# Designed miniproteins, single chains, continued (2): the designs that were tried, part 46

Each design is a single chain, and the fold is of that chain. pLDDT is the mean over its residues in the fold that is shown.

## One batch from the design tools (miniprotein)

Design m5682
Fold by ESMFold2-Fast:
Structure m5682 (fold): chain A 82 residues (1-82)
Amino acid sequence: AEEELEKDPDNAEAWFELGKKYLGEGKYEKAIEYLEKAIELMPEDDPKLAEAYEGLALAYYKLGKFEKADEYLEKAKELRAK
């Protein structure tokens, strides 16, 4: 819920979960905003970082922004290849 962001706007997990919720609802532009904020707050070794990039790639793909979708998909693949 957006309540989590009101209580702690630096909570990467809350931004990530809301981003995934909007992605599932087909609200791709809002999903991008929330997932980008989650990634900004995540440490480089966060296990959710790859999933957040995969979510961004899907959202951009659904919006027809294939170049950005491919960029984020490659970032997710690099993180999972570790």
Scores: mean pLDDT 79

Design m5684
Fold by ESMFold2-Fast:
Structure m5684 (fold): chain A 57 residues (1-57)
Amino acid sequence: LVEKAREALEKGDVKAALQYAVELIANGDIESAKEILEEIVKKFPDNEEAKEALEKL
């Protein structure tokens, strides 16, 4: 999941990256989900969905 999320980010597919982060949260992998969400916010600082998800972790 983390590798797929990173590949999605490299391709600019933010929607896919967010989906993988949500799946990581559902699996209890909060640390990996946080890392992916932080990377999304770093590359796309106007992405409110990623910011909101990070704040709730």
Scores: mean pLDDT 79

Design m5685
Fold by ESMFold2-Fast:
Structure m5685 (fold): chain A 67 residues (1-67)
Amino acid sequence: DPELQEALERAKKAADEGNFDEAVRILLESGLTPEQLRELARKARAAGDTKLAFVLSRAAVEVINKQ
């Protein structure tokens, strides 16, 4: 999905720049489920992308805690 790939690329750029709140916002607007966000976080961690893994994990928690 090109739109999803674009959202992930934008979130990665924001995270790499230290804009964690913006990266989380992009991921929350992507429509990804908590399960998908956690899977992507595990893949990012395995690839050594600690910042991307962090924002993906934060987004997953935020989706679960949504009222």
Scores: mean pLDDT 83

Design m5686
Fold by ESMFold2-Fast:
Structure m5686 (fold): chain A 106 residues (1-106)
Amino acid sequence: MRNEALAAFFRALAGEEVDYPQTPEVLDALGAVATEVAPALATAFEELDAEGRERLREVLRRVADALEAGKPAEAAELLREAAEEFRERSPRAAEALEELAELIEA
């Protein structure tokens, strides 16, 4: 359940024909942890330019794929590498990605 819920959350954030989950009902279904991280990701998307948003979406898709494959350690590593890349462009995006990596490994 946890990895499946997280994978769905990451796919939604990647823009897979679904908008970023904004309704309380959707966030509640994913759990309190996803609810705590969602505002930070929303802020990161608002602060990034179009190029940064596309790169972030690509990372989120790869993370979802790793989670669906039962490889949370690989998913967390992808997020940490992305956090280092985004640190120069948006420290807030980097922080959100690091929080997500810790979340997956918890």
Scores: mean pLDDT 70

Design m5687
Fold by ESMFold2-Fast:
Structure m5687 (fold): chain A 72 residues (1-72)
Amino acid sequence: EEWEELGKKIGELSKKYNENYDPEIVEEMAALTEKIRAEVRADRAARGSVLPSEETREKMRKFVKAAKEAYK
């Protein structure tokens, strides 16, 4: 699942950042979060609503869970 994998990557990058405070990791995390934001914006625009589709909301929940699990 593409968003769940992105969440896992962000969690792993957050752990790496805490190990060495490498600014390159911050840039990588920003790029990954922009991909998610772009998809949410596109979904809302296509629906004409501020609320994302049920599919997108489910992907958001999986993303958050994966990020938290990877960060632990």
Scores: mean pLDDT 76

Design m5688
Fold by ESMFold2-Fast:
Parts: C-alpha cells; sequence; structure tokens
Structure m5688 (fold): chain A 94 residues (1-94)
C-alpha cells in the first residue's frame, strides 16, 4: 500500500532526524536510506541523507546524494545550495 509505505518512510525519516540531532551520523544515514527505500521520490529524505554524510565528513557521499536529489527535482534550491557546500568542504579538507 502506498499509504502504509509512506507512513513507514516518515517514521524512518523522523528516527534519522533524531539520530542526526544526537550526532549519531552513521545511525542517521541508515534510517534515511531506509526512508528512501520505502519512498524513493521523497527529495527531503535525499537532502537529509546528504546532510548526514556532510556532518560525518563523508563529502564524496554527500555530493552523490545531493546530485540524486537534483535528478528527482532539478530546480530544488536547497539541493543546489547543499551540493555547493559539500563541494566547498571537500576542497577545504584536501
Amino acid sequence: SVFEASDEADRYLLKGLEALNQGKYDEAIEYFKKAIELNPNDVLAYLYLGRAYLKAGKYDEAIEWFKKALEISPDNVLARYYLKEAEEKKREAE
């Protein structure tokens, strides 16, 4: 059921946000991946996954997930902003 999958995806999204707020970045990543598996068109889940990778210092993975968000929503201002931030942080870390 589309509604059942969406409700479960939303629960994983909230768990991911709680983990992210607690600095549990690897746990947040796994929850956001599960949210995307259940609802692959949720651009917000892709943005939160990218942000979790960015907070974990995993800049290449962050860039990949923000690019995937842009494949779903090419005009998404937040995805473009976070992609640029991830690319800048990658350059600064090198």
Scores: mean pLDDT 87

Design m5690
Fold by ESMFold2-Fast:
Structure m5690 (fold): chain A 60 residues (1-60)
Amino acid sequence: MEYIEKGAEALRAGKPEEAAEYFKKALEKDPNDKRALGGLAVALLRAGKVEEAKEMMSKL
């Protein structure tokens, strides 16, 4: 839960690369966490990693 909150804060601060790292840590704890998967997809899109973001969205 804490990593998802930090990821969301990083996205609001305009730091998508930092947000992606927090969402990845959340997924290390729970690989099926849909909030973390969705957050990672958004962070990857904002970082310009469109293909990786599509892969994350396909897991939702």
Scores: mean pLDDT 79

Design m5691
Fold by ESMFold2-Fast:
Structure m5691 (fold): chain A 79 residues (1-79)
Amino acid sequence: AERARELLEEAEKLLQEGVTYLKNGDFEKALKTFREALEKAERAAVLAHIEGDSELYERAMQLIEEARKVIKEAEEKLK
């Protein structure tokens, strides 16, 4: 549970960093940062599921959805 929580916190920080890159027009850095956030959130979801922490799992799944949304937005900006 603690390791999954740490990964979620790291993913949340990366999402915030990615948003800053988006606002600055650095879409390539934003995309890379959002993909790193997604990877950490996915790892957190797996660990939370294995440990039976349904609350942490739900939080991780919400973060995965948000990360996928901002990845799509950044990809559209690069087109």
Scores: mean pLDDT 85

Design m5692
Fold by ESMFold2-Fast:
Order: sequence, then C-alpha cells, then structure tokens
Structure m5692 (fold): chain A 82 residues (1-82)
Amino acid sequence: AAEEAKKYLEKAKEAVEKEGKNKELTEKAIKYLEEAIRAIEEKDFEKALEYAKEAAKAALLDGAYEAVNYLRKAVEAIKKAK
C-alpha cells in the first residue's frame, strides 16, 4: 500500500512536469507531491493524504489531468495504508 502510493505520487510528479501550463501551480503541485512522499516515508499517512489532496487541487487548476488521475490512485492507496 505505502509503496504503491509512492509510485503513483512519483507518476503524478512526472505528469505535472510534462502537462503543467502555469509555472506557479506546477511548482506548488510538485512541492505538495514531494511533501506527500516524505510523509509516507515517515509513516504519517494523514499528512500524506492532506498533501496529496493539495497537490491534486493545484494540478487540476494547472490542467494536468493525467497527474490528477494518478493523484486519485495515490489517495486511494494512502487510505489503505496503515
């Protein structure tokens, strides 16, 4: 579960870097994605979930729809991690 969540967060980061249209929103999404990955490494799944949701909001506003899809999968994986 945790490893699967990290994989989807990494794929979301790649998608945001490729599809991002607004530099500030892209940087914001990447920052939250990196914080979500760190939270998973620290086993703080509640913080990981909050950061993933914030990344998804930034990615959606940026039009990075593939990243949003990976973030939805990451959120589901984080919810299953314990």
Scores: mean pLDDT 83

Design m5693
Fold by ESMFold2-Fast:
Structure m5693 (fold): chain A 76 residues (1-76)
Amino acid sequence: MELELDIDLAMVQMGVAVNELTLSRLPEDDPRKPKLEELVEKAKELIDEAIKEKDPERRKELLEKAKELVREATKL
């Protein structure tokens, strides 16, 4: 079901954008900044892989991993 994967992609991309905005507003000395940056960059890499992936099962796996990283970033 490609439509569900597209919705999942859009939601994960929005989560990354929100966390990037948070990261840009954090002071340089905030102890959360390095971990947030790491989680956001890893999620972006997984999203880029998912966009290029043609296998729906593999694409879903990549998006689920990206969602988990976005959830961890949001909990910081």
Scores: mean pLDDT 79

Design m5694
Fold by ESMFold2-Fast:
Structure m5694 (fold): chain A 71 residues (1-71)
Amino acid sequence: SAAASAQAQMTALGDQGAASGDPQTALQKSQQMLDLGKQTADALTSDSDARSVLGTAYGSGSYVAGTMLSL
């Protein structure tokens, strides 16, 4: 499904950010993940699928996006 595909892509972006060892790269990958999650959620007709995608974007990437979101 589109939601499952997007979740996998977002997780991969978060993992890339974390693996970089560079805060700037981590924040950039985190932003790409959030943007992908939002775009995918907006395209979904199911509220539960949209919430799941957004949950992945904000939740699984929080260690990467944390510094950006805590500013």
Scores: mean pLDDT 67

Design m5695
Fold by ESMFold2-Fast:
Structure m5695 (fold): chain A 82 residues (1-82)
Amino acid sequence: KKIEELKERIKEDPNDAKAWNELGKVLAEQGNLEEAVYYYSKALALDPNFAEAWENLGRILESLGHTESAQRYFDRAAELRA
C-alpha cells in the first residue's frame, strides 16, 4: 500500500523530506488533516525551502478555516518558487 511504501522509504532515509511530504498528501486525501499537518511539518523541518510542503500546509489551514494563516503559507511557497 502507498502509505506502507512511504513509511519504508522514511525508515531507510529519515531525511527524505519528499517522502514525508508525500505521506502528508496521502493522509490529506484520506481526510486525516491533523496527521497530514504533522507529516508536512516534518518535511519542512528537514527542508524549509520545500515550496510544495508550504503550499500543502496552506491548503490544509484554508480547509480548517484558518484563512489568514493559509495565505501566509501560500505567500511563502510563491516566494520560494520565484
Scores: mean pLDDT 83

Design m5696
Fold by ESMFold2-Fast:
Structure m5696 (fold): chain A 75 residues (1-75)
Amino acid sequence: SDSKEDLLKRLEEIIKHYNLSKEQEKELRELLEKYLKTKDEKEKEKIKLKMALILAKATGDEEKVKLIEESLKKL
């Protein structure tokens, strides 16, 4: 199960693995905090997509970036 502590540990692993910039790290941390505090399922989906978009951009995955941006436009 994805407890708050498990999600925070996963975030630290992601930051290290993808060698994220300090700006990307800060944005991901802020989005994760919003995700954990939000009870609205639609807002949670939006936040997940925004986090995924940061990771896709960091990896240069242009196809994934396009798919996530299209998903965000529909919300």
Scores: mean pLDDT 82

Design m5697
Fold by ESMFold2-Fast:
Structure m5697 (fold): chain A 80 residues (1-80)
Amino acid sequence: SEYLEKAVELYKKGNLEKAELYTYASSALDLAEQLPEVKKEVEELVREAVRAAEEGNLEEAWKLLGEAVDLITKALNKKK
């Protein structure tokens, strides 16, 4: 994953918070591949989160990732 590669580079540079964010972004996209009903919305939210992080707005980035995770969680719970 491109986001996982970016996370590793950020860890090497000591930017642990941004590295963690990219790791969560990669995981959300991997989970969304199994959830066609929310895949496009999760991909959009992750893309917006990564953009916010690159702009230095980590608060907005984590908020958008949280929304993506909520969609994934609701989709998984609906299948159970």
Scores: mean pLDDT 83

Design m5698
Fold by ESMFold2-Fast:
Structure m5698 (fold): chain A 61 residues (1-61)
Amino acid sequence: GAEYARLAREEAEKFAEVFKKKYPDGTVELEEVGEDTWVAKVTAGDKTYEVKVSARDFKLL
């Protein structure tokens, strides 16, 4: 439901803030892939990583 979608988004945003704090030259893009699933695309230097965040896993990244 909408509540779980919000929780997944908040976890993805927390991950993005932590990543930006450690890698200020990096970029983070958040994308909604499913009803309760977000993907954080993180770029540091020449490397790009994708991290999937789901409300069902509800853990600190």
Scores: mean pLDDT 66

Design m5699
Fold by ESMFold2-Fast:
Structure m5699 (fold): chain A 69 residues (1-69)
Amino acid sequence: SPLGDYSPELQERFERIVREIEEYDKELEEAIKSGDKEKLLESLSNISRGMGEIVKLVIEEKERKRELE
């Protein structure tokens, strides 16, 4: 796991978000193939949101560990 030193809960959340991003990436590919600009922007927005959630989880885990030490 890329986050092997992090909590099991964070690892599960990370893998779930990665799976969601993979699904939106497929929608992005379909939008590119069809030329659907609206769906392209929607898929990119959802991918961006997922990336932001990953960053947030990493920051929250660092703060949590700091409070426990």
Scores: mean pLDDT 79

Design m5700
Fold by ESMFold2-Fast:
Structure m5700 (fold): chain A 61 residues (1-61)
Amino acid sequence: MTDAEFIAALKAVSDRYFERVDEAKAAATSPEELEQKIGEIEAEFSREVQRVAADYAAARA
């Protein structure tokens, strides 16, 4: 993985996070449902960032 590929991957993860947040806000029928959906999206975002970071570290080994 190059530095450019790493930056592109992080941008894609960030773009997906904002897309999912917007979808959750549009779909949620209650504040509790929105909070639950945002929590799930944040957990997924964290996992995606960790995966990208691990791939980048492995490529530099």
Scores: mean pLDDT 83

Design m5701
Fold by ESMFold2-Fast:
Structure m5701 (fold): chain A 67 residues (1-67)
Amino acid sequence: GSKVTITNVGSKPIADLVNGVYPPGTTFTFDAKNVKITVNSDGEVVVQDLETGRVLVGSADDLKIET
């Protein structure tokens, strides 16, 4: 299936609530049919993988999203 790739292009680690923290320059790949991308009340981007339960939270300025 199609993939969604998200790269930490910021200077700070991105929090993953399941697997810890990811330093600048790391990439995350999700199946496009099973990913939700939302913005929380604090203005942070929340990326949720519905198959694995992985959740990434970061600033929109720190995330490059490629479809």
Scores: mean pLDDT 74

Design m5702
Fold by ESMFold2-Fast:
Order: C-alpha cells, then structure tokens, then sequence
Structure m5702 (fold): chain A 62 residues (1-62)
C-alpha cells in the first residue's frame, strides 16, 4: 500500500484524490487505480507501472 501511494504522488496525483479513491475502493489498490483512471488522473500506462502489470487491450476486429 505505501509503495502504491508513493507512486501515485510521484505521478502528480494529489493526496486528497488518492485518499478519496482509496475510500471508495475500500483500500483496494486495483479499484483505486481504476477510479483514478476513470477520473482521468491516471493513464493505462501509469496504472500498469503502479501495479507492475501489463494490460493488453485487444484491437477491434477488422
């Protein structure tokens, strides 16, 4: 959790936005990251970096 909050602060997310997202997400970092992404405070690339995962989005079928 501490590393998650630290990374968010390094990306320019305010402590208030982090606390609000964590409150809504009941301290779930995946849900908090999703909330911040939905608000436009994070990009998909930043979520991948924070959670240390690779999100693969399938391209639309031709």
Amino acid sequence: MEEFIKKLKELGVSEEDIEEALKIANNDPLQAASILLHKGLLTLEQVEEILNIKIVVSPPAP
Scores: mean pLDDT 75

Design m5703
Fold by ESMFold2-Fast:
Structure m5703 (fold): chain A 61 residues (1-61)
Amino acid sequence: MSPLEKFLMRVGEIYAEHKDDPELAIKKIEEAADEYGIPEEEKERIIKTIQTHLAERAAAA
């Protein structure tokens, strides 16, 4: 499994664990990206996508 695939699995775990605390979830995801050696460009793209999904979910509630 690639580092990116491992990171995406970890992102799902963090998101599920901290769904009600998006700032903490994003911080944990940034830490995981560093741990798995995810390139900065890829990390920024994934974090932006997660931020958008969290914001949309909050707005829809």
Scores: mean pLDDT 76

Design m5704
Fold by ESMFold2-Fast:
Structure m5704 (fold): chain A 71 residues (1-71)
Amino acid sequence: MENDILSEMAAELAKLGVSPEGILAVVSALLKDPNLSKEKAKEILLKNGASEEQAEKGAKIAEEAGKKIAE
């Protein structure tokens, strides 16, 4: 189930145009801390070259994925 959640998140981030490096950074952060905040996820995405719009949408997806993993 966790692998499915992370795979779905990675696919959605890729649809937004997030780089492979950005996707890997967010996946690694969630595996380390599933309580990853939207703000922290946004900063990770921005550091990996995501646009502000991609980072906002991607951070929301990452936060939702983390909540599902934590449950």
Scores: mean pLDDT 81

Design m5705
Fold by ESMFold2-Fast:
Structure m5705 (fold): chain A 105 residues (1-105)
Amino acid sequence: KIEELEKKIKETKDPAEKARLYVQLANYYLEKGEYDKAIEWAEKALELSGGRSPIAHLLLGEAYYKKGDYEKAIEYFEKAVRIASVTHPDIKELAEKLLEEVKKK
């Protein structure tokens, strides 16, 4: 629930944990079809992670894909694949599948 996530974000001071909560909030907005809010929170998660969050790149790609911005979707999915690499094989596989889908547009 969004109210529980917002409360947890306010209580959390650790940047890494806060970035993970921002990813959860971005995913919540993506699921609800609020793509601009999903982008905002995923970008904040990337900022806190120093650009190193593969899941935040994946969520940005998905949000741009849903908005019809295929160029940005491709960019972020390619970054998600590169960063996920050997550490997050599930995220890499999902990003590769989504990248192939967007290339057909």
Scores: mean pLDDT 83

Design m5706
Fold by ESMFold2-Fast:
Structure m5706 (fold): chain A 96 residues (1-96)
Amino acid sequence: SERSKAAALTTAALIAISRALYHLDQGNLEEARRDAEVAADILTEAAKHASPEAGKLYREAADEVRRAAQSDTPEEMKAELERAVKLIRQASEAES
């Protein structure tokens, strides 16, 4: 189902964001940026399979993650990734 596809993509995006945060904590900014770019692509795809309300939140999360990938500082990148995680959780709740 479309809902099951959105859920699977959401899990994959959260794994990518967790990997980005891990690399960021290790000082591996370029690896964190690559993981963030992967997460943004997955979130954009998840939005296509979600309800209109959840889809809007997934698109907002993708925008936050894209900003994170373009951030010049680890602190800014971390804040944007954490904001994206909150939006993803709100999107998942909207599908419940």
Scores: mean pLDDT 88

Design m5707
Fold by ESMFold2-Fast:
Order: structure tokens, then sequence, then C-alpha cells
Structure m5707 (fold): chain A 74 residues (1-74)
């Protein structure tokens, strides 16, 4: 279960980061990347509460990448 949760988190974060990067390259608002980062941070807190430490770490890393993309676009 925990390993599957971490793998799912990785797939979700990789997709979100790739989509956000493409949108920013096309001139879209950084708001989408910022919103996704906030959602990932919330999901990481929920995973931590459930004892899914690896999934929480993956989600926190994804959130940091999304925030960096949003800040770079500003």
Amino acid sequence: MAREAAEQARRVMEGAIERSRRLLEEGASAEIARRLAEEAERAAEEAEKRGLREAAEVLREGARELRALAEEAE
C-alpha cells in the first residue's frame, strides 16, 4: 500500500510538473502552477497524517518544483 501510494504520487506530480512547464512556456498564468503546489502541499500533510512518509516526501518535492516554476514565471 505505502509503496503504491508513493508511486501514484510520483506519477501525479510528474504529470502536473510537465503540464505546468508547458503552460508556462506557452505564456499561461503562473496561477495554475501555484495552485497545484498548494494542493500538493495539502496532500503531503494528509499523507503524513496517515503514516505514508514516502508519498508525503514525493508530494512535498513536487510542490517545491511547482512553486519554483511559478516564481520563475513571475
Scores: mean pLDDT 79

Design m5708
Fold by ESMFold2-Fast:
Structure m5708 (fold): chain A 60 residues (1-60)
Amino acid sequence: SIQSTISAGNVQKSIGLALMVIGEIPDASVKVSGATITVNSPDNPENQAILARLQAEAES
């Protein structure tokens, strides 16, 4: 499995980001910790690309 930690800047954005992850990777497990989320998903190139994109978008 792949694990990613993504900073969203605040709790509201973290919740929105968690919902986007679940929408694009339904098999993912997401933990919200304040302004940060931790994602565990099946390790495949599609999921890695999705998580990398969402992390880049959240950090911009």
Scores: mean pLDDT 79

Design m5709
Fold by ESMFold2-Fast:
Structure m5709 (fold): chain A 56 residues (1-56)
Amino acid sequence: SELEKELAPLSEEQKEVIRETARKLREIGDLIDELIEAKKNNDFERAKEIEEKLRE
């Protein structure tokens, strides 16, 4: 992946911190995509659940 290529010059400790942060940001991105789909489908109950997860 492009992320691993960019991480190559960093220490293993720094790589792990960045990987963990990138993982959490990807999880947030997945929730945002799910929220968009819920709103497109007028699934307001599902949209509310996702919005509550994003606020945590």
Scores: mean pLDDT 80

Design m5711
Fold by ESMFold2-Fast:
Structure m5711 (fold): chain A 72 residues (1-72)
Amino acid sequence: SDDERGEKVLKELEPLAKELSKSSLPAEEKWYKLYKARKEIDPELLKKELEKLKEGNADPDLIKIMEKVLEE
């Protein structure tokens, strides 16, 4: 299911997320790197997550970063 796929992706990203949490990079750059890694793991699931975020009126800055990653 999409939920199980999402949990698997988050577990695979946990080491990167921990590394980035210790980094002095701007928040936008950290999110860009995380979404870039998500696209490498499961691009179709990332597209579905973008759709959910748009429906849920999530943070517009995060939506813009996800769109940029998916367009590259």
Scores: mean pLDDT 81

Design m5712
Fold by ESMFold2-Fast:
Structure m5712 (fold): chain A 77 residues (1-77)
Amino acid sequence: KLVEIADEMVEEGDRLDKEGYYEAAVNMYIRAGDLYYQAGDLEKAKEAYRKAIEVASKNPELAKRVIPVLEERIKLL
C-alpha cells in the first residue's frame, strides 16, 4: 500500500543521505511525501518534505532549487 512504499522510500533516502548522495536522497523524500499525501497522512507527508529540506540545505545549489518549493508545499498542507 502507499504508506508502506513511502516508508521504504524514506529508508532509501536515509541511506542515500548517509552515503552523501544528497540530490538522490531529496528525490526519495519528495516521492515519499507525495505518497503519504495521497494516502491522507499529512503529518508523515510534512515530515518527509522536512527531511528533503534538511538534506537539500547541505548543498547550496540544491537548496536554492528545492527549499522554496517544499516550504510552500508544506504551508499548503
Scores: mean pLDDT 88

Design m5713
Fold by ESMFold2-Fast:
Order: sequence, then structure tokens, then C-alpha cells
Structure m5713 (fold): chain A 60 residues (1-60)
Amino acid sequence: SRLELEIELSLLLMAANIALKAGDYEAAARYYAEAAEVYERLGDLERAAELRAEAERLAA
């Protein structure tokens, strides 16, 4: 359901923020990539593209 996707998104963004604060950029990149997929499924293509770009930046 849409609500389940919104909860998943919130948890992924929280996990990404925790990873960034810990200096774990590889984990943060994975969480942002997963969050981008959830935004895509929600139909928010702009936010999905922004998070994919951020994930690629962190993984580099």
C-alpha cells in the first residue's frame, strides 16, 4: 500500500542519515538508492532522480 511505501521511505532516509553521521558512505549510498526506488514507486520521479544522484556521488 502507499502507506507501507511511505513508512519504508522514512526508515530508509533515517538509516541513510545515521550512516552518514557514522562516516559509512557506502551504506548511505545503498540506503539512498533504495529510497530512490521507493520514490519511483510512489510516482515522485524528481525526488527519485535527486536521491539516485546523491547515491552515485557517495559511492564514488
Scores: mean pLDDT 89

Design m5714
Fold by ESMFold2-Fast:
Structure m5714 (fold): chain A 60 residues (1-60)
Amino acid sequence: LTPRQQKVLLLMMLGLSQRRIGEVLGISQATVSRITREILEALDAADVAEAVAKAVERRL
């Protein structure tokens, strides 16, 4: 994952919405949505919940 994708993933793991992530990072919600799709593709995850689960489980 790129540094930008890692930041978005971390905020998703903290339970932030795409809108809130955009506010925190100073980017549009549309950009967060695109980065989220890129993360799902990179992690081979069907949705945000699965991507978060895969990220957490890698530490366990």
Scores: mean pLDDT 79

Design m5716
Fold by ESMFold2-Fast:
Structure m5716 (fold): chain A 99 residues (1-99)
Amino acid sequence: KEELIKQAEEAVEKGDARTALKLLHQAMKESDEPPDARRYLIAARAYLLLGQPKAALNVIEKAEEDGVELTPEMYRVAAEAARKIGDTELAEKYEEKAK
C-alpha cells in the first residue's frame, strides 16, 4: 500500500530502521505484487542505518536480479554501501550510474 510505503520512507528518514522494515513487511503481506524500486530502496537504506552495508548492497543487487530498473537514489545507496565494505571500484561505478 502506498500509505504504508510512505510511512516506511519517513521511518528511514528519522533513523528508525526497525519500524521501516516492519511497515515494508506489512505492505508485502497485503499485496501479491513483487516489490518495486521504492520497497527495495527503503530496505537497503534501513540496512545501512543498522550498520549492515553488505546487506544493503545485496538488497540492491536482488532488485536488479528481479528485473527492477534501479533509480538514481538506489545507485547512490549501492555506492555508499560499496564504499563502506571497501569496494572502491564498485562504488565509483554506481556513482557514475546515479548521474
Scores: mean pLDDT 81

Design m5717
Fold by ESMFold2-Fast:
Structure m5717 (fold): chain A 82 residues (1-82)
Amino acid sequence: SAALERARALLDRALALLEQAIAAARAGRLEEAERLYLEAARLKAEMVALMDEHALPEAVRAELERRFAAAEAEFEATLAEA
């Protein structure tokens, strides 16, 4: 569906920003890492709102949310090592 395609596009953008945030954190650029993370979190919020608006199946919502959570956990682990 078009809504699922848009949700996946938002997730892909959020994941790319989290990857950049991880790279920034590893480089010691913590202020940049925080800004990138907040932008990723904003895109995730848009994805969740879109999925709720279009009543996407719970299994699909859970899958997309788990993918973001896994990347967020890697970001948090990277900050803990800094």
Scores: mean pLDDT 89

Design m5718
Fold by ESMFold2-Fast:
Structure m5718 (fold): chain A 65 residues (1-65)
Amino acid sequence: SSELEKLKEALRTLLEQMRAAGASLAQMRAVADWALREASKVLSPEEVAELRRFAEELLAEIEAA
């Protein structure tokens, strides 16, 4: 959905900004968890699962960089 794609883009931008500001992985994971809880109010369970997979992949990329 368009909302899922917007949330993926917003989450990527937010986590990249947090990393640039020196945030820890624990802090970034906490924000991702918060975002997933908020998204569950407007997205289907399948879309929430997709956003969760996206967040875990993104956090793994950030950790590896």
Scores: mean pLDDT 86

